# Designs tried in a protein design run: designed miniproteins, single chains, continued (4). Part 82

Each design is a single chain, and the fold is of that chain. pLDDT is the mean over its residues in the fold that is shown.

## One batch from the design tools (miniprotein)

Design m14834
Fold by ESMFold2-Fast:
Structure m14834 (fold): chain A 65 residues (1-65)
Amino acid sequence: MLTAAGAADAVERAGGARVLSAEEVGDRFRLRIEAPEGVDPEQLAKGAAALVAGLSGKAAEVEVV
């Protein structure tokens, strides 16, 4: 079972993005991440959400700052 901490760790390892917060809210995850320089925030958010959903079977909401 994927935890919020596990979701944060997976996103950081996959994309080099820094996770500022991660939580499990009901049947989904909510993540707030800092985009590295030169990375498209929209693509980063889509990729992170897809990764967490693929690992957990739950939807993920990603905010990029």
Scores: mean pLDDT 80

Design m14835
Fold by ESMFold2-Fast:
Structure m14835 (fold): chain A 80 residues (1-80)
Amino acid sequence: SREELAVQAVDYGSEAASRNMTPEEAAEAMRKAADLAYQAGGDTAYESGRKGVELARKNTGPQAAIAASDGAARAAYEAG
């Protein structure tokens, strides 16, 4: 589903970020993953982003969560 793809995109970004990236690189990777979540969801992009933020925080930490949050906020703006 679109939600599954969006969450998986963020999960992938979190996994990549956790693997020897600097905090700045991690934030950028998560931002790109959140952008993919936006493209997958349209009206569901905000919900997918919210789930992605939680996953990013669990896997990578605060900077990944911030990047995912930014993506989710942008998705909400584009939808609304």
Scores: mean pLDDT 62

Design m14836
Fold by ESMFold2-Fast:
Structure m14836 (fold): chain A 80 residues (1-80)
Amino acid sequence: MEEKEQKEVLERYEKLLKEVRELVAEGKVSEEQKKELKALLEKLREKYEEAYKNADEEEQKKLAVEVAKEMIPVLEKIIK
């Protein structure tokens, strides 16, 4: 059930991104939280950039799920 697990993680990530985007628009996210989120995104990009270049379509989807898994805790921290 790898495909189902991937969909669940990505759907959760998308919902969290929408909530964080709304909070940012309302000025409810601190500058410290924005910097932490931006730093994490840059670090994940550097970490997975090399893997993405060598990955086929299936592996690229797995990498997207791994990025989502690392992002979800930080997004949840901002929302709560």
Scores: mean pLDDT 78

Design m14837
Fold by ESMFold2-Fast:
Structure m14837 (fold): chain A 65 residues (1-65)
Amino acid sequence: MLPVEEAVGRAGRRLAEEHPELPDIAIDGAGSRTLIALENEGIKEITVEEAERRLRETLREMGVL
């Protein structure tokens, strides 16, 4: 597991590569929202795969995916 900031950052880069149609500001905004949610849940470390899952969910909630 990685610190949440690093895991979310890596997941965001993976999603940007997979979805070049998404503007960087949307990925960055979703990343910030996801990071705040994880930290509010008391999560300090996470896998990149789980961070990516949470980030995709945030993007769907934003209506971007």
Scores: mean pLDDT 82

Design m14838
Fold by ESMFold2-Fast:
Structure m14838 (fold): chain A 78 residues (1-78)
Amino acid sequence: MAALAEIEEELRAELDKLPLDDPEFQERFERITTAVARAAARVGPDAPEREALEALIEALEELGMHELAERLRRALEA
């Protein structure tokens, strides 16, 4: 499960850049949680891990989080 662990690390690193009381933290957290919800809605509960992670990357790109999406794509390919 290298891909999942690497993606989890990238998501944590993105949120760790900002203090919890920063308004930008709330905005980034909402975008990430919205991307997760969109990915889950697209692939459903029976989807393979890789397909679920690819859907997450696509949802992040749609929400304008292009730099994070690219980092996650690289983590998935590693």
Scores: mean pLDDT 74

Design m14839
Fold by ESMFold2-Fast:
Structure m14839 (fold): chain A 99 residues (1-99)
Amino acid sequence: DLAARIAALRAEIAALRARMDALMREMVARLDSDPEAAVAAAREARELAREIARLHRELGRLEGDTQGGERRAVVLEAAGDLHVIGAEFALELARRRAA
């Protein structure tokens, strides 16, 4: 069932986003008191962002075969890329504080 596969991927993406959000909050909380821990949290968030981007591309491929799916696929790919860009920015910020 295509709908069940799409629902499962959306649930997996939501779970990974929640984990990434928690790591980003940890990074911000540790930024001044423990910059090395902030860098570690940011690196883990970046790895989750890459996995989110991979799943967004997978979801886009499945959605592309549905009515209106072509535009949704483009938006999903862009959303995945934005997660990676945000995580890279956070890691750079944490690294500057650790230096």
Scores: mean pLDDT 84

Design m14840
Fold by ESMFold2-Fast:
Structure m14840 (fold): chain A 86 residues (1-86)
Amino acid sequence: SLLDRIEELVEKILASTDPLEVIRHAVEIRDLVDEAARKGLISPEEAARIHRLVDELIQAVLDGAPKETVKELARRILEEARRAFE
């Protein structure tokens, strides 16, 4: 499912030490969230909330934030995605 793919990408972010890989996985999550909204699996409002968290994660990586900050944002993305797909 799209949710399973998002969960896999979050786990890859949590496991990665490469900032560029983290950004690539975050962009993939955004694309999957947009696809889920287009398919009516989540609301546009839910998609926008997850999109904002993904953008915050990308910005944190670009700003050189500590790994724990990036992991916290990744966990929030997973939590919001799980709620949206209920």
Scores: mean pLDDT 88

Design m14841
Fold by ESMFold2-Fast:
Structure m14841 (fold): chain A 67 residues (1-67)
Amino acid sequence: DGARGAGIGGAKGGEQGNPVLGSKWDYEGMKSAGGRAGESGGLGGAYTKNPITGFVMGALGAREGAA
């Protein structure tokens, strides 16, 4: 459900991979994401600013949130 979207969202965040976007997404992921699954995915992707790490963190967050 929505938790799976969080994983994909994290990967997309990393795909943009920019310091400016990363810090903004990081802050909003932390604040707006009521579910920690979304935080983990979004933050991971934003922090590393690359799609690979974003995908990994997002996938882990989504599966954990879904459980």
Scores: mean pLDDT 48

Design m14842
Fold by ESMFold2-Fast:
Structure m14842 (fold): chain A 101 residues (1-101)
Amino acid sequence: MKVTEIDLPPEELGVIELSLTTKNGERVTLSIIVERMALEDVEKIAKRLAEELGAEVVGVIPSARGRKLDEEELEKLIEESLEFVKAQIEYLERLREEQLR
């Protein structure tokens, strides 16, 4: 498996780590990379994702001093992140079903 490492300054990235239980009863930890934003906005996204997915926030890594998002930008990022995470969960559930056959 070819992993492409990109030389990103650590200070430019925020990361949200969520732990959840799939329909198959498996615990999965997902890492979501977010744009450079204020810690408060990263935490707000993490909380909303956890509430919507029934997941637990296990880690939040802020980027160095990002800009504050307005509420419209924040809601868009939450919706986009939700769609991404839901797709990832469905993919993992399908992979598990294939392994059981």
Scores: mean pLDDT 70

Design m14843
Fold by ESMFold2-Fast:
Structure m14843 (fold): chain A 55 residues (1-55)
Amino acid sequence: ETPDAWAKEMGLSDAGIEAVNSRLLPNPVVSPNSGRTFANEENLQAFLKIDEHKP
């Protein structure tokens, strides 16, 4: 996984976030910090890591 690529698409782009949301699996996961939903835990963990580095 490359959190840098996901940061540009999911963290910074609303279109990227919408694309992920539209692909939600039957058992999506929810971020404990922001409440955002992700298709799987790997996407959530990558997003949390990049979020920790943002000012």
Scores: mean pLDDT 53

Design m14844
Fold by ESMFold2-Fast:
Structure m14844 (fold): chain A 62 residues (1-62)
Amino acid sequence: SAEELKEELEKALKAGDLESAIRYLQKLIDAVGKEYAKKFLTELAKKGNKQAEELLGVLETL
């Protein structure tokens, strides 16, 4: 589900596991779309997650 993918993505980002974070991000985009994934990453970045900010840059290229 999208909620499980969001949880796994957040866990990967908190762990600094960028490879897993990108994999979960791709799955989230496939499930709910790029715009929704962008909003989720933006919220995490606002909360101080620097890896989420970096993934926003990656998302713009997908």
Scores: mean pLDDT 83

Design m14845
Fold by ESMFold2-Fast:
Structure m14845 (fold): chain A 68 residues (1-68)
Amino acid sequence: HMKEEFERLVDEAIAKVKNLATEGKLKEALEVIDQAVERLRSLGATDKEVREARFRLIQAANEAAKAA
C-alpha cells in the first residue's frame, strides 16, 4: 500500500546507494539510507513501509558492494 511518491523516493535512494557502494563509500551510502528513511517518515510512511524500504536499500548497498 505504498504511494507512488514513496516508491519514487525509494527508487532514487536505491540508485544513489548503489553508486556510493560501488565506489566503496559505504558510510556515505548508509547516510543516504538514513536520510531517505527520515524523508519517508516526514511524508507519513508507516513503520512497516519504512522497515521495508530500509531493507531494500541495505540489500541494494550490499549487492552493489559485492559486484564492485
Scores: mean pLDDT 80

Design m14846
Fold by ESMFold2-Fast:
Structure m14846 (fold): chain A 95 residues (1-95)
Amino acid sequence: SPEFIKVALEFIGLAAQILALGRRLDPDSPLVRELQRLLGELSDLVANNAPPEEILEKARELLEVARRLAEETGDPELQELVKRMEELLKKMEEL
């Protein structure tokens, strides 16, 4: 679905913002490294037109790591970005 891919790209954009903020707050965090790896994997799945189910599974993994990073840092901006990411994931699940 073109709508699904559009929302997936918006999710990737938010994940990139979370990664950039995470690197600024805690550059040596294992969660920052894991987020970078998962973001690369998710981007590759979208670029290769993978099944929606595979994109959703990877997006959920990425969101879990982003949530942990927000919890460990306690940063309000990171917490807000994670909430927006959760909303986009729900929208992807509805498409």
Scores: mean pLDDT 89

Design m14847
Fold by ESMFold2-Fast:
Structure m14847 (fold): chain A 60 residues (1-60)
Amino acid sequence: SLMETVFEGPSYNGGTSSTATYVGNTKIVTSADGRLLSFESDIDKPGVQELKAAFARGQA
């Protein structure tokens, strides 16, 4: 995990929005309604699992 966090906020309030969050090598993409669209990772660790759950919930 040499790639650090790259948080690209969604272009919300008008356009099609999606959030791409990087946690190490993990790329998590969620839709505007908070659904998990893409999860690219081979890392099984608590932090990644919690982040995935949060995005699957629409960040609560």
Scores: mean pLDDT 54

Design m14848
Fold by ESMFold2-Fast:
Structure m14848 (fold): chain A 85 residues (1-85)
Amino acid sequence: SMEEKRRELAREIAEKLDEVEIDWVLDMEEELMKKQGVPQEKIEEFRKEVEDPENFEANVERARALWNDPEFQKKVKELNQEKEA
C-alpha cells in the first residue's frame, strides 16, 4: 500500500537524510529562529554556515540531529499549524 511505502521511505530518510531533506530541515530551523525573535545578524550567520560547502558534513549531522529531536518535531508542527491558520 502507498501508506506502508511512505512509512518505509520515512524510516530510510530518517536513517540517511538526503540533500533535499537536509535543506528542508535547516530551512525549518531558520523559520523557528525567526519565530523565536533571534536577531537578524544571527540568522544571517546561520544561513552563511548552511550555504558553506566546507560545512556540508557538519550541516548533515545538524539536520540529522534536528530530524531525530522530538522538541524540533513539535515546534515544526506548531509552526506549520500557524501557517495553515
Scores: mean pLDDT 70

Design m14849
Fold by ESMFold2-Fast:
Structure m14849 (fold): chain A 91 residues (1-91)
Amino acid sequence: MTAEEIEEMREALRKAGIKEEDIEFLLKLSKESKTKAMMFGTALLLKDEEAIEALKNGDIETALKNLAKKMGVSFEDLKKRYEEFEKLAKE
């Protein structure tokens, strides 16, 4: 991503009412793991405070359980999709 694209994304998230600390954490995660960044972005959009805090603490299982409940999907299905995306991200 260009610096301009990053700034546009920051402005969009800020206008959506996302906290600056959460925007910065999302950008840091995007450099480490695209899958974790997608999960954190989803937690922010759903305003799932428990999933946001779990991801900040590296507790992926708690984050997946909270997101699954909020989205109305099974934890097992969401965990399987996470594992599949992590495999793709390593290629």
Scores: mean pLDDT 77

Design m14850
Fold by ESMFold2-Fast:
Structure m14850 (fold): chain A 70 residues (1-70)
Amino acid sequence: SALAEAREVLLDPTASLEELLAALRAVPPEHWEEVAKYVIAAGRPEWAEELAAALPPEFREAVIRGMQPA
């Protein structure tokens, strides 16, 4: 599944930003919040901003929401 592919890439320390973007673009909307949590949990908060800038607005909102303390 696209979610499983994105999870693998997000947890791979050798993965490039380009590979992450390609995997994330394939993730369906119902899983965007889950993916945002993986970005945060993987210790890549600085990458979340770069990823959000390159992804569709709806996905960007989910990633930014995941970055905020609530």
Scores: mean pLDDT 68

Design m14851
Fold by ESMFold2-Fast:
Order: structure tokens, then sequence, then C-alpha cells
Structure m14851 (fold): chain A 69 residues (1-69)
């Protein structure tokens, strides 16, 4: 589906950015969470361990931003 592929593209683009803005970090986290919730297993299987670790790091950063700490 177009939505899942778009989220994978957003995630890949954001994970390639070594200095993402807070807004970009939120977009990457949202894209990753949507892929986990709604994405087909085939697209999730395209993520390697390093990409998953980076995506989890983006989610943790969003939690930090939300707590404003």
Amino acid sequence: MAAAEKNLQILNDELANPSPSDEAVRRAAEAFLDLLKNGPAELLAKLNAEQVAKAVGRVIRVIGLELDE
C-alpha cells in the first residue's frame, strides 16, 4: 500500500540524516511506529538491525522532546 511504502521511504531518508531536526526526528518516529502497527511484514523485513536501532533511537528522542527534559 502507498501509505506503508511512503512511511518506509520517510524512515529511510530520516535515518540517513546524521543531524535531524526535532521535527524530522518526530516524523521518523511516527513513520516507524506506523510501519510497526500497520505495515506488512515484508516491508518490516527490509529493515536491518542497524536501521531498527536508529529508528528506536528516534522514538526515544521523541519521548525526551515530549517530556521537555
Scores: mean pLDDT 73

Design m14852
Fold by ESMFold2-Fast:
Structure m14852 (fold): chain A 80 residues (1-80)
Amino acid sequence: MLDQLIEEELARLRAGDRETIERAVKGVKEFLEQGLITPEEVTERIAAIAAVYQRLKEEGLLTKELQEQILKRLEEIKKE
């Protein structure tokens, strides 16, 4: 489920979808402010996860379980 959401947002980012780019920027800013990533770690996949996080947060769908899964996946991608 989460990987599917990440791939969908990644595809939208690659297509230049403005709404998704705005969510990615907001999500990346939140991750930087929380100390979850550094500016040097910001990759296309990190931007996609940030977009997923921001979208779920805006839609009121960010459950504790999903938040934990997102944070775990973020750590995995940072090491790629």
Scores: mean pLDDT 82

Design m14853
Fold by ESMFold2-Fast:
Structure m14853 (fold): chain A 74 residues (1-74)
Amino acid sequence: MVTVNKDKYGASITIASRDEEKAEKALEAVKKAVGEPDRIIRSVHGGVHVVTLYYDGATDEQVKKAVEAAEKAL
């Protein structure tokens, strides 16, 4: 699952998967599509691997590319 929150200051993209390898693959796909995030937070809850990427100043186009890359990798 991929979720996004965007405002005028940037975007956060959250990747959630029960498969750790798929979560990491989705993270790498996002980085390849739109570049290195300003911050990454990783957590695991109940076997769900959650990775949140923060992009300061991200555009709507960059967010769209990031979400598409993550969804294709999951």
Scores: mean pLDDT 82

Design m14854
Fold by ESMFold2-Fast:
Structure m14854 (fold): chain A 62 residues (1-62)
Amino acid sequence: SAAVERAARELGMSVEGTLRLLENYLDPDPRTQELALRVASMETGKSVEEVRRLVEEAAAGL
C-alpha cells in the first residue's frame, strides 16, 4: 500500500514495523493501542501525537 510506504518513510520505520504498528493501533484493546503508540514514539523520537497522526493517515489510506 502506498499509504503504508509513505507512513513508514515519515515515521522512519520499516514497512513491516509500520504494518505491525497499524495492526496494534487497530486492535480494539485501548491498552494495546496506547502501548503501540508509546513504543513507536520511543523508537522514532517523535511525539505520541505525531505518531498517532501518521498512523491515522496510513489507516485512512487502506
Scores: mean pLDDT 83

Design m14855
Fold by ESMFold2-Fast:
Structure m14855 (fold): chain A 94 residues (1-94)
Amino acid sequence: SLSEEEKEILRELLEFVEELLEKLRAGEITPRQAMEELARKVEEVAKKTKNEELKKRLLRFAEGIREAIETMSDEELELLLEMIKKDLENDIKA
């Protein structure tokens, strides 16, 4: 089972991803902009945790998002954002 601190961080990230998806569907941002905002948010929450292992995992997640931005199309990035939402929902539920 995940720690309560980790679950709270995952809930914050899920809420942020849901906001990004709403803006994306409304045509207010591009998939690339949404992923850039998500990477910044993950880096921000990583700086706030005192749990070194959680911090390392969050920074690796942010790095993976930034690599996706450099290599993936906007269509692939939108699908990836939807998958990230699903993964966060599943992790919180477990």
Scores: mean pLDDT 87

Design m14856
Fold by ESMFold2-Fast:
Structure m14856 (fold): chain A 91 residues (1-91)
Amino acid sequence: MIEEKLEKLAELAREAGVGPSTTLEELPPELLELADEIIKEIDEAKEAGDIEKLEEIQELLMKHLDEIGVVGISLLLIVIGAIFDVELRKR
């Protein structure tokens, strides 16, 4: 479930001390693997045209943004881009 994955991402980021100055090279592999799984779910929802699912992911990322830092910002940009692409295709 995407909520559980995002909660786990936030927990891993908190344990790793992720903040605004944290670089990608400093991130633990487990956190990067989980981020890749979330990206896959964003891509699947985008291909399905599931705006509701993409908006749910966006809201969950925004909820945990302070905890997930740079990873959260990157994922948020990906999901916003996915929503934009789906909306443009339907208009």
Scores: mean pLDDT 76

Design m14857
Fold by ESMFold2-Fast:
Structure m14857 (fold): chain A 79 residues (1-79)
Amino acid sequence: NQKKGEELTKKMVEGSEKNRELARELVPEAYDELQRTVAEGRKLAEEHGPEARVEADRRMTEAWKRFNEALKKALEERS
């Protein structure tokens, strides 16, 4: 159902806009690192196929963990 996918994508885009703005203010370096790692992971999977996708997914998961930790620390330091 393409219509359901489009509606879900719109909700994700709206939520991500607020999160993106917050991340740019609090953890700009961690946000840039996350974006770079995701882009590199996508390129790795595209160039080397299914086995590289496993490694790409691992790297992206690690980048998300680091980003969340950096954001959490920044929020705690503000308190």
Scores: mean pLDDT 69

Design m14858
Fold by ESMFold2-Fast:
Structure m14858 (fold): chain A 68 residues (1-68)
Amino acid sequence: SALFKELLEEAREAIKSGDLDKLREVLNRALEELSETQAKQVILNAALTAIRLGNSEALKLAKELLEK
């Protein structure tokens, strides 16, 4: 869906810019507005992006929300 693609891109941009507040907002929107499978895909993609960019704080946030 358009929303799924939008939230994937917003999460990537938030991690690239180091905007952890925006990342939390985007991942919470994924959990609220997407199916469980799509929300998990957004969060897992955010975790992988955080690993690739070396952003340990973004990775910790993604792990926290994945456990909910």
Scores: mean pLDDT 86

Design m14859
Fold by ESMFold2-Fast:
Structure m14859 (fold): chain A 75 residues (1-75)
Amino acid sequence: RDTTRHIKEAKPGDHVFFGKDINEEIKAGMSGTVLAVEERDGERFLTIQLDKDGKVFKISAEDLEKAEAIISRPA
């Protein structure tokens, strides 16, 4: 728990674990790595590469919060 961050404070290199489904490709129990973080129009977006297949998705912090995503410091 001491290695976790709030989604709003996520940084490139952080790990992401998805607690719930976001879409057809990102399901509960999947994980990924944060490649980039950006803000646009008051919304925060994380560019995440999935560990399973290496696919890259840009996901809003809002959708990550709804999916009960856990952000962790890199190991």
Scores: mean pLDDT 79

Design m14860
Fold by ESMFold2-Fast:
Structure m14860 (fold): chain A 73 residues (1-73)
Amino acid sequence: SLKELEQQWLASKDLEEKARLTAEILAIDPELTEVRVNSVVDLYKNRLSSKAGDLFLKAFKEIAPEEKQKLIK
């Protein structure tokens, strides 16, 4: 379920695994808007240290634009 994937993402310490889980979360919710994507990112920043949050955002931004388009649909 979406909630289980979110819990797995929060428990993961690997940025690559976090990016993969984010893709799986977005694939389940095809109505996920840019606003909700930003909210998910904000939740992760609030749960992680500022450094860990910044590293996560860096990894997220490094996903190719075509893959980001797939994640939002």
Scores: mean pLDDT 55

Design m14861
Fold by ESMFold2-Fast:
Structure m14861 (fold): chain A 57 residues (1-57)
Amino acid sequence: SAAAAVARQAAKDMTPEQLRAAAANLRAAAKSLTGEEKEQLLEAAAQLEREAARKEA
C-alpha cells in the first residue's frame, strides 16, 4: 500500500541502531499486552529488525 511505502521510506532516514531500539521498545510494550495486540506489536518489531538488517546488507 502507499502508506506502507511511505513508512518504509521514512525508515530509511533512521540508522540500524535506531530501528533496533524502536523494535526493542515495541517488544517491551508487548509484555503488558495479550492476544491480537501483542502479536501485532511483535510483528511490527520484527519488521523494524528486518529493515535494520537490510540497511547493513
Scores: mean pLDDT 75

Design m14862
Fold by ESMFold2-Fast:
Structure m14862 (fold): chain A 85 residues (1-85)
Amino acid sequence: LNKYSQKILEELKADPREKVVEDYLSLANVFEKMGDLRGAAAVLELGVEDFPDSARLYRKLGEVYEKLGNTKKAQEAYDKARELE
């Protein structure tokens, strides 16, 4: 996790504004485009803490874990997404 990603995660946690699922998906996409897959995973992990019933967040988290080579976490996230459908 690079210094910029750490700073953004700290700011996201401290942000007093009401967040929605799309905020986490959009920010994770930005990190992916920057090549920061660990930052993308961390954003999505915060997203599923706020929205534990979001199949969309778990599916995206699974995709990011898969790209990181964490097959076990990817499968767990995909399984959770299917359960929420």
Scores: mean pLDDT 80

Design m14863
Fold by ESMFold2-Fast:
Formats: structure tokens, sequence, C-alpha cells
Structure m14863 (fold): chain A 64 residues (1-64)
């Protein structure tokens, strides 16, 4: 379900990618109200991004 996927994604960004609280809050706000298909696209963007900046830009574009 989308809540579980969102929780796992945010945990990964915090613990593996070392996103700070401001970055995590920004991402969480972009993910708010989105469905599971959107979250799967965000996970794919994470897999295909070379760095944090590219990932953040991709998620921002996907949220539009």
Amino acid sequence: NSSELKSKLLDYLKNVQQFNDEELNYIENLLNGKDEEFLKKVVLALYNSSDKVQFLKEVEELSK
C-alpha cells in the first residue's frame, strides 16, 4: 500500500542517503496525497539518479 511504500522510502532517504530533516520534510510534502503509482516512479527516480540533487529535481518534476 502507499503508506508502507512512503514510510520505507523516507526511512531509506534518512538512514542510507543521509537526508536532513528539512530535505525529508520537503520530500514528504511532495509525496503527500500521491498514489502508489506515483511513489513507484519516485523509487525508480531514486534508483536512476546519480546524486541527491538530481533525485530532488526529478521528484519535484514528477509532483507537478
Scores: mean pLDDT 80

Design m14864
Fold by ESMFold2-Fast:
Structure m14864 (fold): chain A 68 residues (1-68)
Amino acid sequence: SMRDELEAELRRLMAEARELARTADPDTRRSLQTVVALGEHGLREEASAEALRNLVRYLREVLAQVRA
C-alpha cells in the first residue's frame, strides 16, 4: 500500500539520518537526532498517509541541507 511504502521510505531516511549523526558535529547531530525523533513519533502515532508524506519530505530536506 502507499502507506507501507511511505513508512518504509521514512524508516530508510531515519536510518540515513542516524548514520550521518554518528560522525556529525554536535549541532548537526542534534538536528539529525531531532528529525529521527519526529519520524519515530509519526510511526508510533500511526500518522496519516498525508502526515507520513510530509515527514518524508521534511527528512529529505534536512538530509539535503546536511549534505550541502
Scores: mean pLDDT 86

Design m14865
Fold by ESMFold2-Fast:
Structure m14865 (fold): chain A 70 residues (1-70)
Amino acid sequence: SKEEEIEKIKEEKDKKIKELVEEAKKKRAELLADPSASVLEIVVADLLEVGKIADVMVKAGKEIKEIEKK
């Protein structure tokens, strides 16, 4: 059913976002522990994380809308 397809997309989106957040937390901890890392590198890493999460959300939203049109 359409509901099952939409639920699967939502679950995959949530799993991917969780993975990205966990990866970003690990990367941030590594940068904070690295005495050679700059504050700018941390800021850039945070911005890249936000961008990746936004891309996942936009893609999932588009896929859901296409299923709803069927």
Scores: mean pLDDT 83

Design m14866
Fold by ESMFold2-Fast:
Structure m14866 (fold): chain A 65 residues (1-65)
Amino acid sequence: MEVEKALYAIALARFGEENTLSEEEKALMRELTQSTSPEAGLKAATIFRDLSDAEIKAFVDEFLA
């Protein structure tokens, strides 16, 4: 869903892991996130602020494992 994709993209950018995407792919990902809906972006930011960095990192690590 929209919020989950936005959170995943933010987490990947912050942790710098798997940042092997080309500039074109990064631009496409940003467009998809922005085009999905403004409300989804705001919800993702609100959820992100309420979660600690450690909690977000734990979820990212689980996806990588």
Scores: mean pLDDT 55

Design m14867
Fold by ESMFold2-Fast:
Structure m14867 (fold): chain A 78 residues (1-78)
Amino acid sequence: SLLQALQTALALARSGAQLAQLLGEVKRAVEDRYSPDDPLAAELVATLEALARAALAGDQERVRSLSQRAFELARQLD
């Protein structure tokens, strides 16, 4: 489940760099399962990339907002 993979990444990460790495693995799972032409999958990929950038920047508010959006998209794709 994409939702479980995303929840696991957020729960296990101890730094922004580690979170960005784990989000990269979730992004790879999306790209392996879905066509790049799927609009929900494309939006989830873009959201995960933005979430990784926010995590590296230490922007906790953006991490929270983007995590919520990523959960919504992952739930729709699962």
Scores: mean pLDDT 86

Design m14868
Fold by ESMFold2-Fast:
Structure m14868 (fold): chain A 74 residues (1-74)
Amino acid sequence: MVELPEVPADAKEIVVESRVTKEGDKEYADVRVLADGRELARFTVEGNAVAKSVGIALLLLADHPDARVLLREA
């Protein structure tokens, strides 16, 4: 299961950046979570990279409704 980083309560911008990596026939996403330009976490998720990145962004938005949450591909 994905462990979300602790984001500062006063964070103004949260970026969830995903990079898809292929190893043979398997697909992974390297996901970075940044708050106000600072990297808080990096982890790898297996499977549907886009759906998992969206899920992470929605969970972060739920915990930090005043922050601007951005999804981007690296």
Scores: mean pLDDT 74

Design m14869
Fold by ESMFold2-Fast:
Structure m14869 (fold): chain A 61 residues (1-61)
Amino acid sequence: AQEHLEKGREYAAKGELDKAWEHYLEAVRLDPTNTEAVRELYELLKAQGRLGEALAAFKSL
């Protein structure tokens, strides 16, 4: 869980948004109680205009 959160942050900083999204989503999937991972995934998807994908991902948890 924590590893994916860290990788998501690293890829987001590099501008590799699809890789960042994959790692944040996996972090949330492995530990849905990790509010930090959920928040950062939300912020990433909001910045990209992909809030619908955030809602779909959260429904899958």
Scores: mean pLDDT 73

Design m14870
Fold by ESMFold2-Fast:
Structure m14870 (fold): chain A 78 residues (1-78)
Amino acid sequence: SAALDAELNALGTQAMQAIRAGDAERAKALAQRMADLLLSAGRRDLAVQVLRALADYAESLGNTEAAAYLRALAAELE
């Protein structure tokens, strides 16, 4: 839905900002909220894809703690 897409976009933007700031705890919390929303909407495959994309982004910026958490969370949902 448009409302779900808007909320996911806002959470994704906030997660990327947290990753850029080196705030691993905030990045983890925001990613968990995105995953929970996608799972509640029946979009498990999309949840895995989004978490992997965020993990790759975190790793590219040297936020290894956030990257490791996000990668593990994505693997758990597979």
Scores: mean pLDDT 87

